# Designed miniproteins, single chains, continued (4): the designs that were tried, part 97

Each design is a single chain, and the fold is of that chain. pLDDT is the mean over its residues in the fold that is shown.

## One batch from the design tools (miniprotein)

Design m15364
Fold by ESMFold2-Fast:
Structure m15364 (fold): chain A 67 residues (1-67)
Amino acid sequence: DIEKLYEESVEELEKLRDELIAAGKEEEAIELSSETLAKLLEAVNNKDKEALKKVREEFEERAKQIL
């Protein structure tokens, strides 16, 4: 279910955003969040579950690099 994957991805993005803000990386958190949300919405609009999963993996890895 692509809606469930989207909800889980948004929740994970929000958690990582909050962690980045707490670490003093507010500008990077805002950039990552806006860019990632746009990609997630595009994947949902295209009904592309593989793209959605890839976007989730990419933002998780980028957040780790920023932290």
Scores: mean pLDDT 83

Design m15365
Fold by ESMFold2-Fast:
Structure m15365 (fold): chain A 80 residues (1-80)
Amino acid sequence: SAAEIGEEARRRIYELLLSFARTKSEEAAELVEEMIAQGKNGSEIVEELVRRGLISEEEGRELLRKIDEIQREALRRVLA
């Protein structure tokens, strides 16, 4: 279903962000976990990581690109 595809995409995005944050610092990982618990979307999490200087602007852009790819794939599957 569309809902299941959306939830899978959200899970993939959260896993991507948490795994990446864990490679940067404990502070970045804790922020990602907190924002996920608050229901923030992937782009909001990336923007906050960059704003706090926990990741670079270049790393943020790359994460947003990967998030967009995951979301576009999910939309294609819903529309097929």
Scores: mean pLDDT 88

Design m15366
Fold by ESMFold2-Fast:
Structure m15366 (fold): chain A 87 residues (1-87)
Amino acid sequence: SALETLLDEALEGVLSLLGKGKEEEAIQSFEQTLDLLLTLFGSVVPAEEARALLERFLAELKKRAPDKPEVIAHIEQLVRQTVERLE
């Protein structure tokens, strides 16, 4: 799906920025992705699908960047807020 592609690309982008030590840019990039998700998909994609993909994003981020706990905590809060807005 287009949403799955958006989130898969966002994950690789966030991980790339974190690998370069660009933690602030990684967070900002993800915030922009969430804005696009809500704007483009919030009214057309089932909330359950969007939630499942966001939870998958968070799980993979935690596995692949466990050395960035402050960034993970910030992104986890953004995911939680977005999931609540989809319900």
Scores: mean pLDDT 83

Design m15367
Fold by ESMFold2-Fast:
Structure m15367 (fold): chain A 102 residues (1-102)
Amino acid sequence: NEKRAREIVERALELINAYPSLEEARAALLAAFRAIADGTPPDPSLPPALQELARRAQAGDLEAQLTLGAAAELLRLLEAGVPREEAVERVFKAVLEALKQI
């Protein structure tokens, strides 16, 4: 589970780091979550990796859902001023616990 949790958090960080600002990352994640909620195709302006995660999450892929959830929580912590290393550690522990319960 530790290796899977690490890979999930690394993918979540890559999604955020693809954008020059936290505000732009937030807008992209919100667009992905709206597509999931509405059952619609992801916005084609989103990066291919985020489009694929949104499609997989819509299909019930738990790892895709955890990756998007991790990205949202990382973004929330970073926007609140939590240092990146601390935000990563907190989200890693949360993902690791989620994986143990499944």
Scores: mean pLDDT 83

Design m15368
Fold by ESMFold2-Fast:
Structure m15368 (fold): chain A 86 residues (1-86)
Amino acid sequence: SMAELEALVAEMRRILDEARGIAEEIKKTAPEKTMLVDLYLMSISSSLLVAETALRNGKANMADLERELASARETLAYMQKLLEEL
């Protein structure tokens, strides 16, 4: 349903917001990692943009959005691990 597709995109927005908070904490502790965390944020932002564009154009499907969400979750997990290893 459209509501289910919208919920997946909303979860991707939540992941981006969480990743932004983690990125700020990493930059505060290890400013030399700024470029790396900005690349991770760009990756999540790109997945969200693809998902939002597909949803807006009526071309979104569950499988594609679930793959984009999985990619965003994996990138967030890498950022969480990076913060833990500081």
Scores: mean pLDDT 89

Design m15369
Fold by ESMFold2-Fast:
Structure m15369 (fold): chain A 80 residues (1-80)
Amino acid sequence: MEELIKRAREALAATKKAFETVKDKFSEEEQKQLEGNLKGAEEKIEELAKSEPSEENKEELERLIAILEGTTAYLEELAK
């Protein structure tokens, strides 16, 4: 569980960094949407970090990591 929480935090940091690099390529509405999504992801990671270790919580963290990694890939594509 702890390792997944660490990975989720690292994935979130990578997504935030990628977004900062390309934020000027987005409209104001798109920027607000992405900022909201990142804030929601951060809150969910913190919630799961405080939760009892369980298979469900592990799967939720793995799903969140996949979403964050996909978002980073999308943002990196925009930087090309």
Scores: mean pLDDT 83

Design m15370
Fold by ESMFold2-Fast:
Structure m15370 (fold): chain A 100 residues (1-100)
Amino acid sequence: MYSKKLDEAVEVIRRLTKMLKKMLDEGKITEDQAIALMRGDPAAVAQASPEVQRLVEELRKLEEELKSNPVHYTALALERAGAIFEIRLHAERLKKEKEK
């Protein structure tokens, strides 16, 4: 299964995940804030940097376009869930590294 819009949305998720992981490394954001941003929480997005806001809005626009195809929409939801899991694992690693 291939869709250019799905590929574009997955790339936005990957770019956002990399940025959020870097912000976690720098202590600029909490795990809960990073997850809220990945979910597109309006309150978290309002407090975010312009770069993060642009990526979240781009992802929302692509998600709206993909809603017409249930298979592609489900694939995007799974990619977002995977990104949230990566954020949780990264935060857990940072916490354990600080305790050692």
Scores: mean pLDDT 82

Design m15371
Fold by ESMFold2-Fast:
Structure m15371 (fold): chain A 84 residues (1-84)
Amino acid sequence: MIEELRKKYEEFIEKLKDVNPQLAEEVKRFYERQIELEREIDEALRLMASAVAKLMGKDDLAKQIEEGSLEETLALLRQANAEE
């Protein structure tokens, strides 16, 4: 997801540079900061969800959350993008 999202923002920034290069640099810096924060949040949410699943006696679900954290994040972002 981070790679796909990064590509979309990179294309947007490239287009924005054609209109306003100063604004494009500011947007790029803001986005880089957001990527760092997103990574930290993902780790925290993943640990919390996994702990809750194990507490409920669902070890398989906890493992799925740990293995599928990236894909679950991807699914959430795809929901925000658009559904056919």
Scores: mean pLDDT 68

Design m15372
Fold by ESMFold2-Fast:
Structure m15372 (fold): chain A 73 residues (1-73)
Amino acid sequence: SQLRERARRIADALRRHADVSGKLGLLDEEEVRTLLLVADGLLNAERPPDPRAQRLLQAIADSLGVSVGQLLE
């Protein structure tokens, strides 16, 4: 899947840069949107939700200065 491949590349980039604060501002809007959709899908697909997906979603929200609820709206 193109969506999954793009999210994997973005996740790998974020992992390589431990200080992701502000790093999301360097991604284009389509890359951020793709990462958000994959993170949302991971949270909704699992029972219980994957803690790693929750942490990724929280890191994205924190980097953008919003809550997770606002991010997924």
Scores: mean pLDDT 56

Design m15373
Fold by ESMFold2-Fast:
Structure m15373 (fold): chain A 91 residues (1-91)
Amino acid sequence: SKIKIGPLIPVSTRPPVLVTFVTSVEGNKVTINAGKIDGLQVGDKVRLYDFLTGEFIGEGTVVEVTDDSAVIELEEPVNLKVGTPVRLEFL
């Protein structure tokens, strides 16, 4: 067993929590106003929460990324409004 003596908070080049906005919703596909510049890449597994209420929205995988936008394919369809502020947590 490797004993890891270090800070409880892991060092990450990405922010531990990303806050963004929903720009499009198509069934289980959610497009957000955050992309490559925010450290997102295709294949990232993420959880989405409503930023204002803290309610769990869904878990999914990033399937498309541009410089400033990304498409997340959630495991189930969601009812979200365009402009909803969301908290994205990396898994």
Scores: mean pLDDT 76

Design m15374
Fold by ESMFold2-Fast:
Structure m15374 (fold): chain A 112 residues (1-112)
Amino acid sequence: PREKAIEAALKAIVDARNYLVDLVRNKQPLPDKPLTFEAEYRSGDYYGKSKVTITPDGKIEAEAEYSGGKRAKVKGKFENGKITLEASGDDPELLEVMRDLILEIVDAVKEI
């Protein structure tokens, strides 16, 4: 259950990053409608959730959350060339992974 909760906490971020990287490689624009990626898992004391929304004009909202003994939560927003990141929890390794993946999404959107 722990592994599936961590997977769910990262899945939407990873899926969004991979989708955007493919757009950059193929020199394709963002779609004309909002994109949403979402994953959630709960079992016993383990919880994982991630969500990414990308608008046609390149605005990004991303959230990743994990709970299971330790906690990690990151919220990211990219709008008008500005990145805002909020992080909380007591799992520094997972917080770093969440942050780095969200920054990869922002970097990919900036290339489009």
Scores: mean pLDDT 89

Design m15375
Fold by ESMFold2-Fast:
Structure m15375 (fold): chain A 62 residues (1-62)
Amino acid sequence: SKNDEVFEILQELIERGEKLIKEKNITSNEDRNKLWQELADEAAAKDPAFAEWLEERRAELS
């Protein structure tokens, strides 16, 4: 389902992000937030379902 696809992308994104934070020793909240936003935007550019989900999440936080 569309939700399963979004969840799968989220899991890959989280695993990649945590690995990068550890390997690059990213310690500031600003740099961590920037990395997560960049990874999310990259994933959204590749997958329309994830892009829609991300837009909805960002709208709820505004």
Scores: mean pLDDT 82

Design m15376
Fold by ESMFold2-Fast:
Structure m15376 (fold): chain A 69 residues (1-69)
Amino acid sequence: SQEELIELAKKLAELDPKIGNGALEAAENGDFVAVAAGGREALELAKKQNNEEMAEIAEKIYRLGLELA
């Protein structure tokens, strides 16, 4: 749901404010294509940094963004 996506984007913003706040704005505006793109970017970054917590949140944002798009 859009509400679940907004909550996930808020959690991402606590870990990475730049990417997370971008995903949050897109989610609030119903731009799920932009949310999915942001989630994928965050997931790639998290994997490069070996940040498992961020990767889990980013993967959920990416998948849910694609489902709602």
Scores: mean pLDDT 84

Design m15377
Fold by ESMFold2-Fast:
Structure m15377 (fold): chain A 78 residues (1-78)
Amino acid sequence: GKEALEKVRRLVAEARARLADPSLTREELEALAREVVEEVRRLVTGSNLTPEQQQEVLQLAAELGKLIAARLEELAAR
């Protein structure tokens, strides 16, 4: 439960740090999004997360997804 949530928090923080690289291509951003989704599923699957912990994971994933989408939109506008 709590350990899985802490691993998700770390994964999201590491992904956000990677997003600070302004040279990331569309393909690299799409790959990052896929990697994060797959790893979150792996960490959550089989974990006895409380409903509140599940909501935090969804919130973290949604916020990261918005950041990736914003970067993809910036690249599409260039």
Scores: mean pLDDT 81

Design m15378
Fold by ESMFold2-Fast:
Structure m15378 (fold): chain A 103 residues (1-103)
Amino acid sequence: MELLARASGLSLETTRKLLEAEGKLGYDKASDEEIAREAGVSRETVRHWRDALERAFGSMIKATSRDFLLMAAQVELDLAPRLPEEQREKAIELARALIEEVR
């Protein structure tokens, strides 16, 4: 969700509504107008969303390499301060392993 929201420049709430509308109406089968009606947004917002989804999806395919591992490591590092000490050590160890895999 955050990745798609950041890629599109749309709010998390708008991104969630659009994703739910796409899921209900069938991916890539509904018109921009049908998605706009279901999500309660403008047709222009749906076009921006679809352009962003295409860009983010293409980015994910390319990121099945180094960038994906680095993103996963960052998620573990961001999560670590919120975990109990024992689980925090495991999160840091996983992040280190993911960074080493990029080498």
Scores: mean pLDDT 65

Design m15379
Fold by ESMFold2-Fast:
Structure m15379 (fold): chain A 94 residues (1-94)
Amino acid sequence: MLSDEEAIKRLEEIEEIVKKYIKDEKLVKGFTNAIKTIKELIKQGDYEAAAVYLRIMAHEFRELAEDPSLSEEEKKALEEVARIAEEMADGLLA
């Protein structure tokens, strides 16, 4: 099972990747707000709710990666953060 400190660090890694590689400012704002919510759920010990939000976020990243208007860098970034979010959801409940 992921510790709270490891989970928060992974969320910060997702946020850095989103800010670095995603050019759409509205998408960046949406994901950073979602990350803030997930951080608060983890701090409260609500790992089941945090895992649900992480899976929703991973699904949204994968859907966005299918957009043909995105650069290869943006698509790879979305696929990577989706993978991290799914691994975190599984790790929080393990």
Scores: mean pLDDT 84

Design m15380
Fold by ESMFold2-Fast:
Structure m15380 (fold): chain A 71 residues (1-71)
Amino acid sequence: SELEKLFNQLIEAIKNKDRGTVLLKLGEIGRLTGDFQRTARVTNEIIDALDNGDIDKALQIAEEYRKKVLE
């Protein structure tokens, strides 16, 4: 599905510490889901983790978000 592709691209961007692509992919997921409040919260949490150098935390947040959206 399109959402699965976007989540795979988000996870790859986090691993690459590509903040710009992380923001772009989260924006696309937010538009497709229509859950802007959840997307804004998740975006802030992932960006905070990335800015603190905590890639493992950013990945955990993204995987939890993926589970909630795809299940």
Scores: mean pLDDT 87

Design m15381
Fold by ESMFold2-Fast:
Structure m15381 (fold): chain A 63 residues (1-63)
Amino acid sequence: SQELTQLAKELSQGKPLTDEQIEQAVQNAISTAEGIGRVLGLNQTLVIKLARLFLDVELTYHG
């Protein structure tokens, strides 16, 4: 989503990441959250919150 891409760019400030790496991180976070949401029957709002959490963790600890 546009909001997740914007968050990823903000979290990536000062890091040596390309736009492609940022887009990959967003896609990974969304895919993981959607998978969990499907298994647990979560609504779209919770899936988005999970995607944001995974993105935050990925870019903070692995970027």
Scores: mean pLDDT 76

Design m15382
Fold by ESMFold2-Fast:
Structure m15382 (fold): chain A 85 residues (1-85)
Amino acid sequence: MDNMRRGRDFFDRGDFGDSINHFNRSIDDNPSSGVFFMRGRSFGRMGRFDDSIDDFDRSINMNPNFRVSIHSRDRTRRRRDRRRR
């Protein structure tokens, strides 16, 4: 709980590297669709689109009804594709 909260606080401050570090600790303790979604958002903000997509896919695999992860994955794929052009 504390690591996921701290990860969110770092994300809100724009410190995506420290955000990811705290989400990594949260995943090591208790992996969840929510924490993979949040780490995926942090990777996406850093332009690490393939890492972001992998986390969203993991989130969807754990909870297929987690619509926010599906929409975020599709948006991240569009950003990745535009950057390759």
Scores: mean pLDDT 84

Design m15383
Fold by ESMFold2-Fast:
Order: sequence, then structure tokens, then C-alpha cells
Structure m15383 (fold): chain A 71 residues (1-71)
Amino acid sequence: GAAEAKEHLEKAIEAVKEGNYEEAERHMTMAVILAPDNEELREELNKAGRALREGDYEGAIEHLEKALEVL
């Protein structure tokens, strides 16, 4: 549910800060699975994933924080 999705997003932000980008993407995927009907969450996580792939870690954190706000 939403509370479990929030926990995964908080762990994703921590993983990005630690440089553990694979772990961050795993937690982002779990958040989508736990909140599948939240389209705004999915859009923000898609943007965060693109930022991670481009090496924009600050942008990734900003989009993950926005994903938390829409839960």
C-alpha cells in the first residue's frame, strides 16, 4: 500500500545519496508495484530513473521527493 511505497521511496533516496543506484532503482520499482494506480507517482519515478541513467543524481532526488509528495 501507500505506506509501504513511501518506505521504499525513502530507501531509494538514501540509496542515491550513498551512490547505490541499482538499489535505488529496485526500491523505485517496488513503489510502483505497491501503488500501481498512482499515475503521478509513475511519472515522477520515470523522470527519476532517467535522471539516474544520465548521471543527474540531484535531479533524481528531486523527482523522488516529488514522488513522496503524491503518495
Scores: mean pLDDT 87

Design m15384
Fold by ESMFold2-Fast:
Structure m15384 (fold): chain A 72 residues (1-72)
Amino acid sequence: SEERRRRLEELARRGEELREKLLELGVTEEDFRRIQEKLRAEIGEIQSEEDGERYLELAVRLLEELLKEKEE
């Protein structure tokens, strides 16, 4: 679906914007590695477009949580 593809692209873009903002705040590769470990624990292997969407949604959520932890 074009609508689903658009949603995935929007989530990916949001994740990229959050990552750039976090890098400006001095977040390390170790912080991002912890996020990747959580993503793999929760979602595992991406076997469908639905899994991919949930993976990106969770990734954005975890990045937003990390941003809140770094903001004072």
Scores: mean pLDDT 79

Design m15385
Fold by ESMFold2-Fast:
Structure m15385 (fold): chain A 79 residues (1-79)
Amino acid sequence: DEEFAEKLQKEIQRKGLSLDEVDDLVTAIVNGDVDKLKELLDKYGFSEELKELLLKMAELAANESGIGFEDRLKIIEKE
């Protein structure tokens, strides 16, 4: 989602994350590693609203074992 990517990019810039820290964060989101993402978001001091949003995105990615696509569609349709 481009909008979520833009929100993430703005927060990264605001917090002054290094390229390595950005790579770790993006990798955790893309791989659906919810536990690692929680750790990184707490470590970098992201806002609670952004943490909740990014965790939902990672949970959708984690369900990509054939389930995540349907869950993503249901969330979009309910909004």
Scores: mean pLDDT 66

Design m15386
Fold by ESMFold2-Fast:
Structure m15386 (fold): chain A 96 residues (1-96)
Amino acid sequence: MERYKILADPSLAAKAEEVRREMLEELRRRAKEIADEVKRLLKRGTPKDILEAEIKISLLRMESQVLKHSEDPDFQALGDEIDKLIDDLQKLKDSL
């Protein structure tokens, strides 16, 4: 969804870049919040908490795959960052 008119207007281009940066930061914040919730669930260690953690890890995997298919290198890099979070969460789960 790139509009050539946005690239032709410096003020619109600057606003689009600000929105893009805010979206990237929001997605990163949400991923970290989910990761922290998963860590809390795994620390509780009940079968129901472990199942909920697995579901949340699966949601993070889907998000990272979508981001990696983005044409934007910053969104691709965020996908890789989320994959590292998933790896850490999986290692924590396997240590239980």
Scores: mean pLDDT 81

Design m15387
Fold by ESMFold2-Fast:
Structure m15387 (fold): chain A 61 residues (1-61)
Amino acid sequence: SKREEILKIARKYVKEAQDKLSEEEFNKALLEIADIYRRAIAENDVEGFKKEAEKVLEKYK
């Protein structure tokens, strides 16, 4: 299902953020990703979730 796909992508991005970001940056990124995740699940929008979550991680380079 699209919800399962979004969840798998979310887990991947959370792990990447945890590995690459400081604790403070990770906490901020996690909150933004959680907000995007809720909207993506409501709309079944896999591609929108990927795009917006990637932008969050790019902010913290």
Scores: mean pLDDT 82

Design m15388
Fold by ESMFold2-Fast:
Structure m15388 (fold): chain A 90 residues (1-90)
Amino acid sequence: SMDEQARELLNRATELLEKEMDPEYAKKVREAVKEALDRGYLGLAASIVGDAAIELKELGKLSKEAKEAALEAARLVSEELADILERRLE
């Protein structure tokens, strides 16, 4: 289903993003995404992932693969969030 695909992409994006984070920040983001997904809040999970991607971009640490994964997840969950994220990550 699209929800299963979104969950897989959100988890993949989180894994890719956490490689570029300090361990404490990575743990916080991973736990927040897991909590949102466990509750079925796909939009919240996508927002958390998007915010982390934006922060890493501002730090010059966002990989192309993590960017693409975050954008793909956002597009499955919320067109509005995907549009915002795409502009912020250009």
Scores: mean pLDDT 88

Design m15389
Fold by ESMFold2-Fast:
Structure m15389 (fold): chain A 79 residues (1-79)
Amino acid sequence: DKVEAFKKGLELLKKMDEDPEITKALAEVLADRFGLKLEEVLEKIKREGLAKTIEDLKLEAARKAGRQELLKEIEELYK
């Protein structure tokens, strides 16, 4: 069930990657959402695919939200 939903999501993302107009529209949304240049997002999608690009941007957003700073503080405390 969840595995099938995940596979269907990946198929949809691949279909979006094959359609340049949809890919561009999604890249514009991602660029705006994450404060990036449209060209950088488009290049990343072309190089890594849409699913990987979304995951990377989510990880960067989580780090910017203080997760990386918290990890650095813990590392410094025990160093």
Scores: mean pLDDT 67

Design m15390
Fold by ESMFold2-Fast:
Structure m15390 (fold): chain A 74 residues (1-74)
Amino acid sequence: SSLNEQQIQYLQGLRDKLIALGKKYNVPQSLVDQLVSLIDQVIDLYRQGQPVPQSLLDQTEAVLQQFADAVLAA
């Protein structure tokens, strides 16, 4: 659907911005890689028209919070 296409495009843009922020604020590469991997998994499920498991969303939120904390500590 067009909504899935829009969500994929927003997530791709978010992924690129998070990589740039991680580099700018010297966020640990392992944390950046983990967050990127989780976002890529969500994008892949949207591309396949598959439902995103709540556990994957919860993991993504938890890692995103760790990323935000790392940026604020920098």
Scores: mean pLDDT 86

Design m15391
Fold by ESMFold2-Fast:
Order: sequence, then structure tokens, then C-alpha cells
Structure m15391 (fold): chain A 82 residues (1-82)
Amino acid sequence: GEAARKAIEEAEKLKDKLTPIQKNALDTVIRAVREHLDQLTPEQAEEVAELLNKLIEAAMKGDLDAIREYIDQIRRILAKHR
């Protein structure tokens, strides 16, 4: 869980570099991750942390397509625990 929590904090710092649509999508994903973090398997939590780190890198590069893809992948992981 620690890696995922650190990745969430880092992702929030980059919100101002995103488009309004991506910023809203990221905020929604971060809230969902925080709500369900303790319910994720260790493997799912690690995968979310890796995707958040990739999302941060994509945001720094201005790669909007990659940002959208990583947000969608995180959402799919969160949906699997239902």
C-alpha cells in the first residue's frame, strides 16, 4: 500500500499540467483509489502505483493519449474488486 499512497501524492502535484477533462478524470481516479486502497490485493496495489507513476511521466511529457490510457487502466483494476 505504501508505494500506491506515495504515487497518489505525486500524481496530485501534477493536476495543474493536465487539461480540465483529464484533471477531473484523475481526481475521480485518485478518490476511488484512496477509497478502495485497503481492499486491493498487494499485486493490484503495486499495479496501481506503477500506473500512477507512468501517468505522472506522461503528464510531464504532455502525452494526453497516454494519460487517458493509464487512467482507464487504473479504473479497470478498481472495477475488478467488485
Scores: mean pLDDT 74

Design m15392
Fold by ESMFold2-Fast:
Structure m15392 (fold): chain A 90 residues (1-90)
Amino acid sequence: MEAFEEALEGHKEYFEKIGKEAYARGTKLVSEEAGKKAAEAAVKKLREVIDEFFKLLKDGVKDSELQKELSERALSLPREAAEKVIAEYS
């Protein structure tokens, strides 16, 4: 449980990093508003993936394959969400 809380605290720093990177990219390519919206979209999507992971754990699902899939989605889906927002402003 504590090791999992440490991993979640690590994800808090990761949320900030992903948000900053999405903001910088949106700002550089389009505008400050696009950067802000891209950061919001990336962080929101990351939280959704993490919430799904906790929901599965609460329901007693301990499938290692599903846990790996969700971890991979936590890395890719926030970036995709940010890129979609940037594209809408372009």
Scores: mean pLDDT 72

Design m15393
Fold by ESMFold2-Fast:
Structure m15393 (fold): chain A 70 residues (1-70)
Amino acid sequence: MDAQERIRRLASEVLGFASSLKDKEIQNQVREELTKILLEASRMLAEGMDPEEVLEKFEKEVEKLKEKVA
């Protein structure tokens, strides 16, 4: 199963979460940080890093982002 697909799915879930937030400023911050995390994950995958490790790092950063906003 494609780690790239799983990363996209998680990114979509986080975007949905961000869009549900009442504060537009926090929404924008979450989207901006998610975009950076997603670009980093894409670069690591393109470099041939282990997809499982990339997914794990992506999940960890997403969890951190959610905790920071909650």
Scores: mean pLDDT 78

Design m15394
Fold by ESMFold2-Fast:
Structure m15394 (fold): chain A 67 residues (1-67)
Amino acid sequence: GEKEERGLKARAYREELLAQGLSAIEAGLETQKRFPLSKEQREVTREIGRKLREIGDELQAELQARR
C-alpha cells in the first residue's frame, strides 16, 4: 500500500528533521560555551531557544493527540 509506505517515509523524514534541529541546537550551545557572546546576543539566543522548545512541545503534544 502506497498510503502505508508514504506514512512511514513521512515519519522517518520528520524524525530526521527533528534530530537535525536538535543537533544544531546542541552545536549552538557548545559554541556558546567556547565563544561567549555579548549580553544582547545571549538574550537573542535565549529567545530563539525558548521558541524552539515551544515548537518541540507543540509537536510532541500533536503526536500524542494522534491515537
Scores: mean pLDDT 68

Design m15395
Fold by ESMFold2-Fast:
Parts: sequence; structure tokens; C-alpha cells
Structure m15395 (fold): chain A 73 residues (1-73)
Amino acid sequence: SPYDAVFAKFDTDGDGYITREELAAYLKKLGVTDAAIDNFFALADTDGDGRISKEEFKAALDSLNVDLDALVA
């Protein structure tokens, strides 16, 4: 699944969750702003627990119609 490939880029410790720090560290290297990261995290982290599961991540990407190839490249 392209979602699994993208998720693996962020989930550096393999625990099945993405923290805000992991997401920010990756996306900042791609030139994404803190505001855009905050907006994405707020959309994906529906429980407000400070981390994103693979299911939450997939749902957020599906809702945004994001080009996953752009995130993997």
C-alpha cells in the first residue's frame, strides 16, 4: 500500500504511531511550514493524544486527496 510506504518514512521507531516531532522532522526537510504541519496533525490526530496511528494517517490523506508519490519522493 502507498500509505504503508509513506507511513514508514515517518514512523522511525516502528511502533505503529507517528509523533508530532517525527512528522515535523520529516516534513521540514521537504520545505513544509510549521503551520502546514500543525494543520495536518490536527486533521489526522482526531483524539488529540499527540500521535497519529496508521489508520488516522490514511484517513487524513484520503480526505485531502494527497498525491502520495509527492510525499514518498
Scores: mean pLDDT 69

Design m15396
Fold by ESMFold2-Fast:
Structure m15396 (fold): chain A 88 residues (1-88)
Amino acid sequence: MATAERLEAELAARGGLSERMLELARALDEFLERIREELKKKPLEEQRELLELAHELILDEVPVEEALAILKEKLKTVAKLSDEVIEK
């Protein structure tokens, strides 16, 4: 199942999104869309791992700045993306 579908299913079971979850989801979507072309070049397994991490950060209501830092670190360590690509 796609990560978005899984997130929607879990949120439906919880009775919807909190304000913090909505804010975080928007910030993470914007970041991932910015680097989308570089992510497409990576194996599907690496892409799924990054989306799964984003999903967990949203469910745990991690602060936006901390969630972005965690996701950027994962991109550097797992996907081997450069700082230049991540910060574009």
Scores: mean pLDDT 70

Design m15397
Fold by ESMFold2-Fast:
Structure m15397 (fold): chain A 55 residues (1-55)
Amino acid sequence: SSEIEELAKELGLSVSSVKGGLDALKSGNPVLEGNVRAELGEEAYERLLELLKKL
């Protein structure tokens, strides 16, 4: 979706990284959620959560 592409560009991430982060957050697994925060950072984590609310 265009929202995923726009967020990837804004955060300086690949579309694949954004999709992977979204899938991890959709899982509801706190370990996977923690990995998103650690690998992509808190800003990216919060932006991905906001994107999930729109999808």
Scores: mean pLDDT 82

Design m15398
Fold by ESMFold2-Fast:
Structure m15398 (fold): chain A 71 residues (1-71)
Amino acid sequence: GVASARNLNDRDAEAGERVLLDAPLEGDLLKAPQEVVARRRIAAGAVVTRADVALLVDVGVKQIEEAVAKL
């Protein structure tokens, strides 16, 4: 099936996301540098990957939670 085909890079990205979910406080430090790298690659005209989208969405959710917690 189309959706079931994955390469090693996709599996590595999934493993990284799993580690971040298991240790969210520790994952915040790891997410920040990766977000900057992803944004810079996109700004330079690089192809946006699903891993980049997932990372940016996860960071966005974290920012919303932080804003709500400060209300």
Scores: mean pLDDT 53

Design m15399
Fold by ESMFold2-Fast:
Structure m15399 (fold): chain A 55 residues (1-55)
Amino acid sequence: MLTETIRIDTTGLSEEEILEKAKEILEKLYVDAGVDPARARAFAEAFVAWERARR
């Protein structure tokens, strides 16, 4: 895709493993899109924390 949509291969992964993969992918995509590495990491960690907290 031209806009680099976030893609996560969830086949065979637990929900927690999916969240960890999402964190890594989000951080990388944000950095590739020009977001500061520290901010990209913070966003990815916030996403994972939110998903864990929603229960």
Scores: mean pLDDT 69

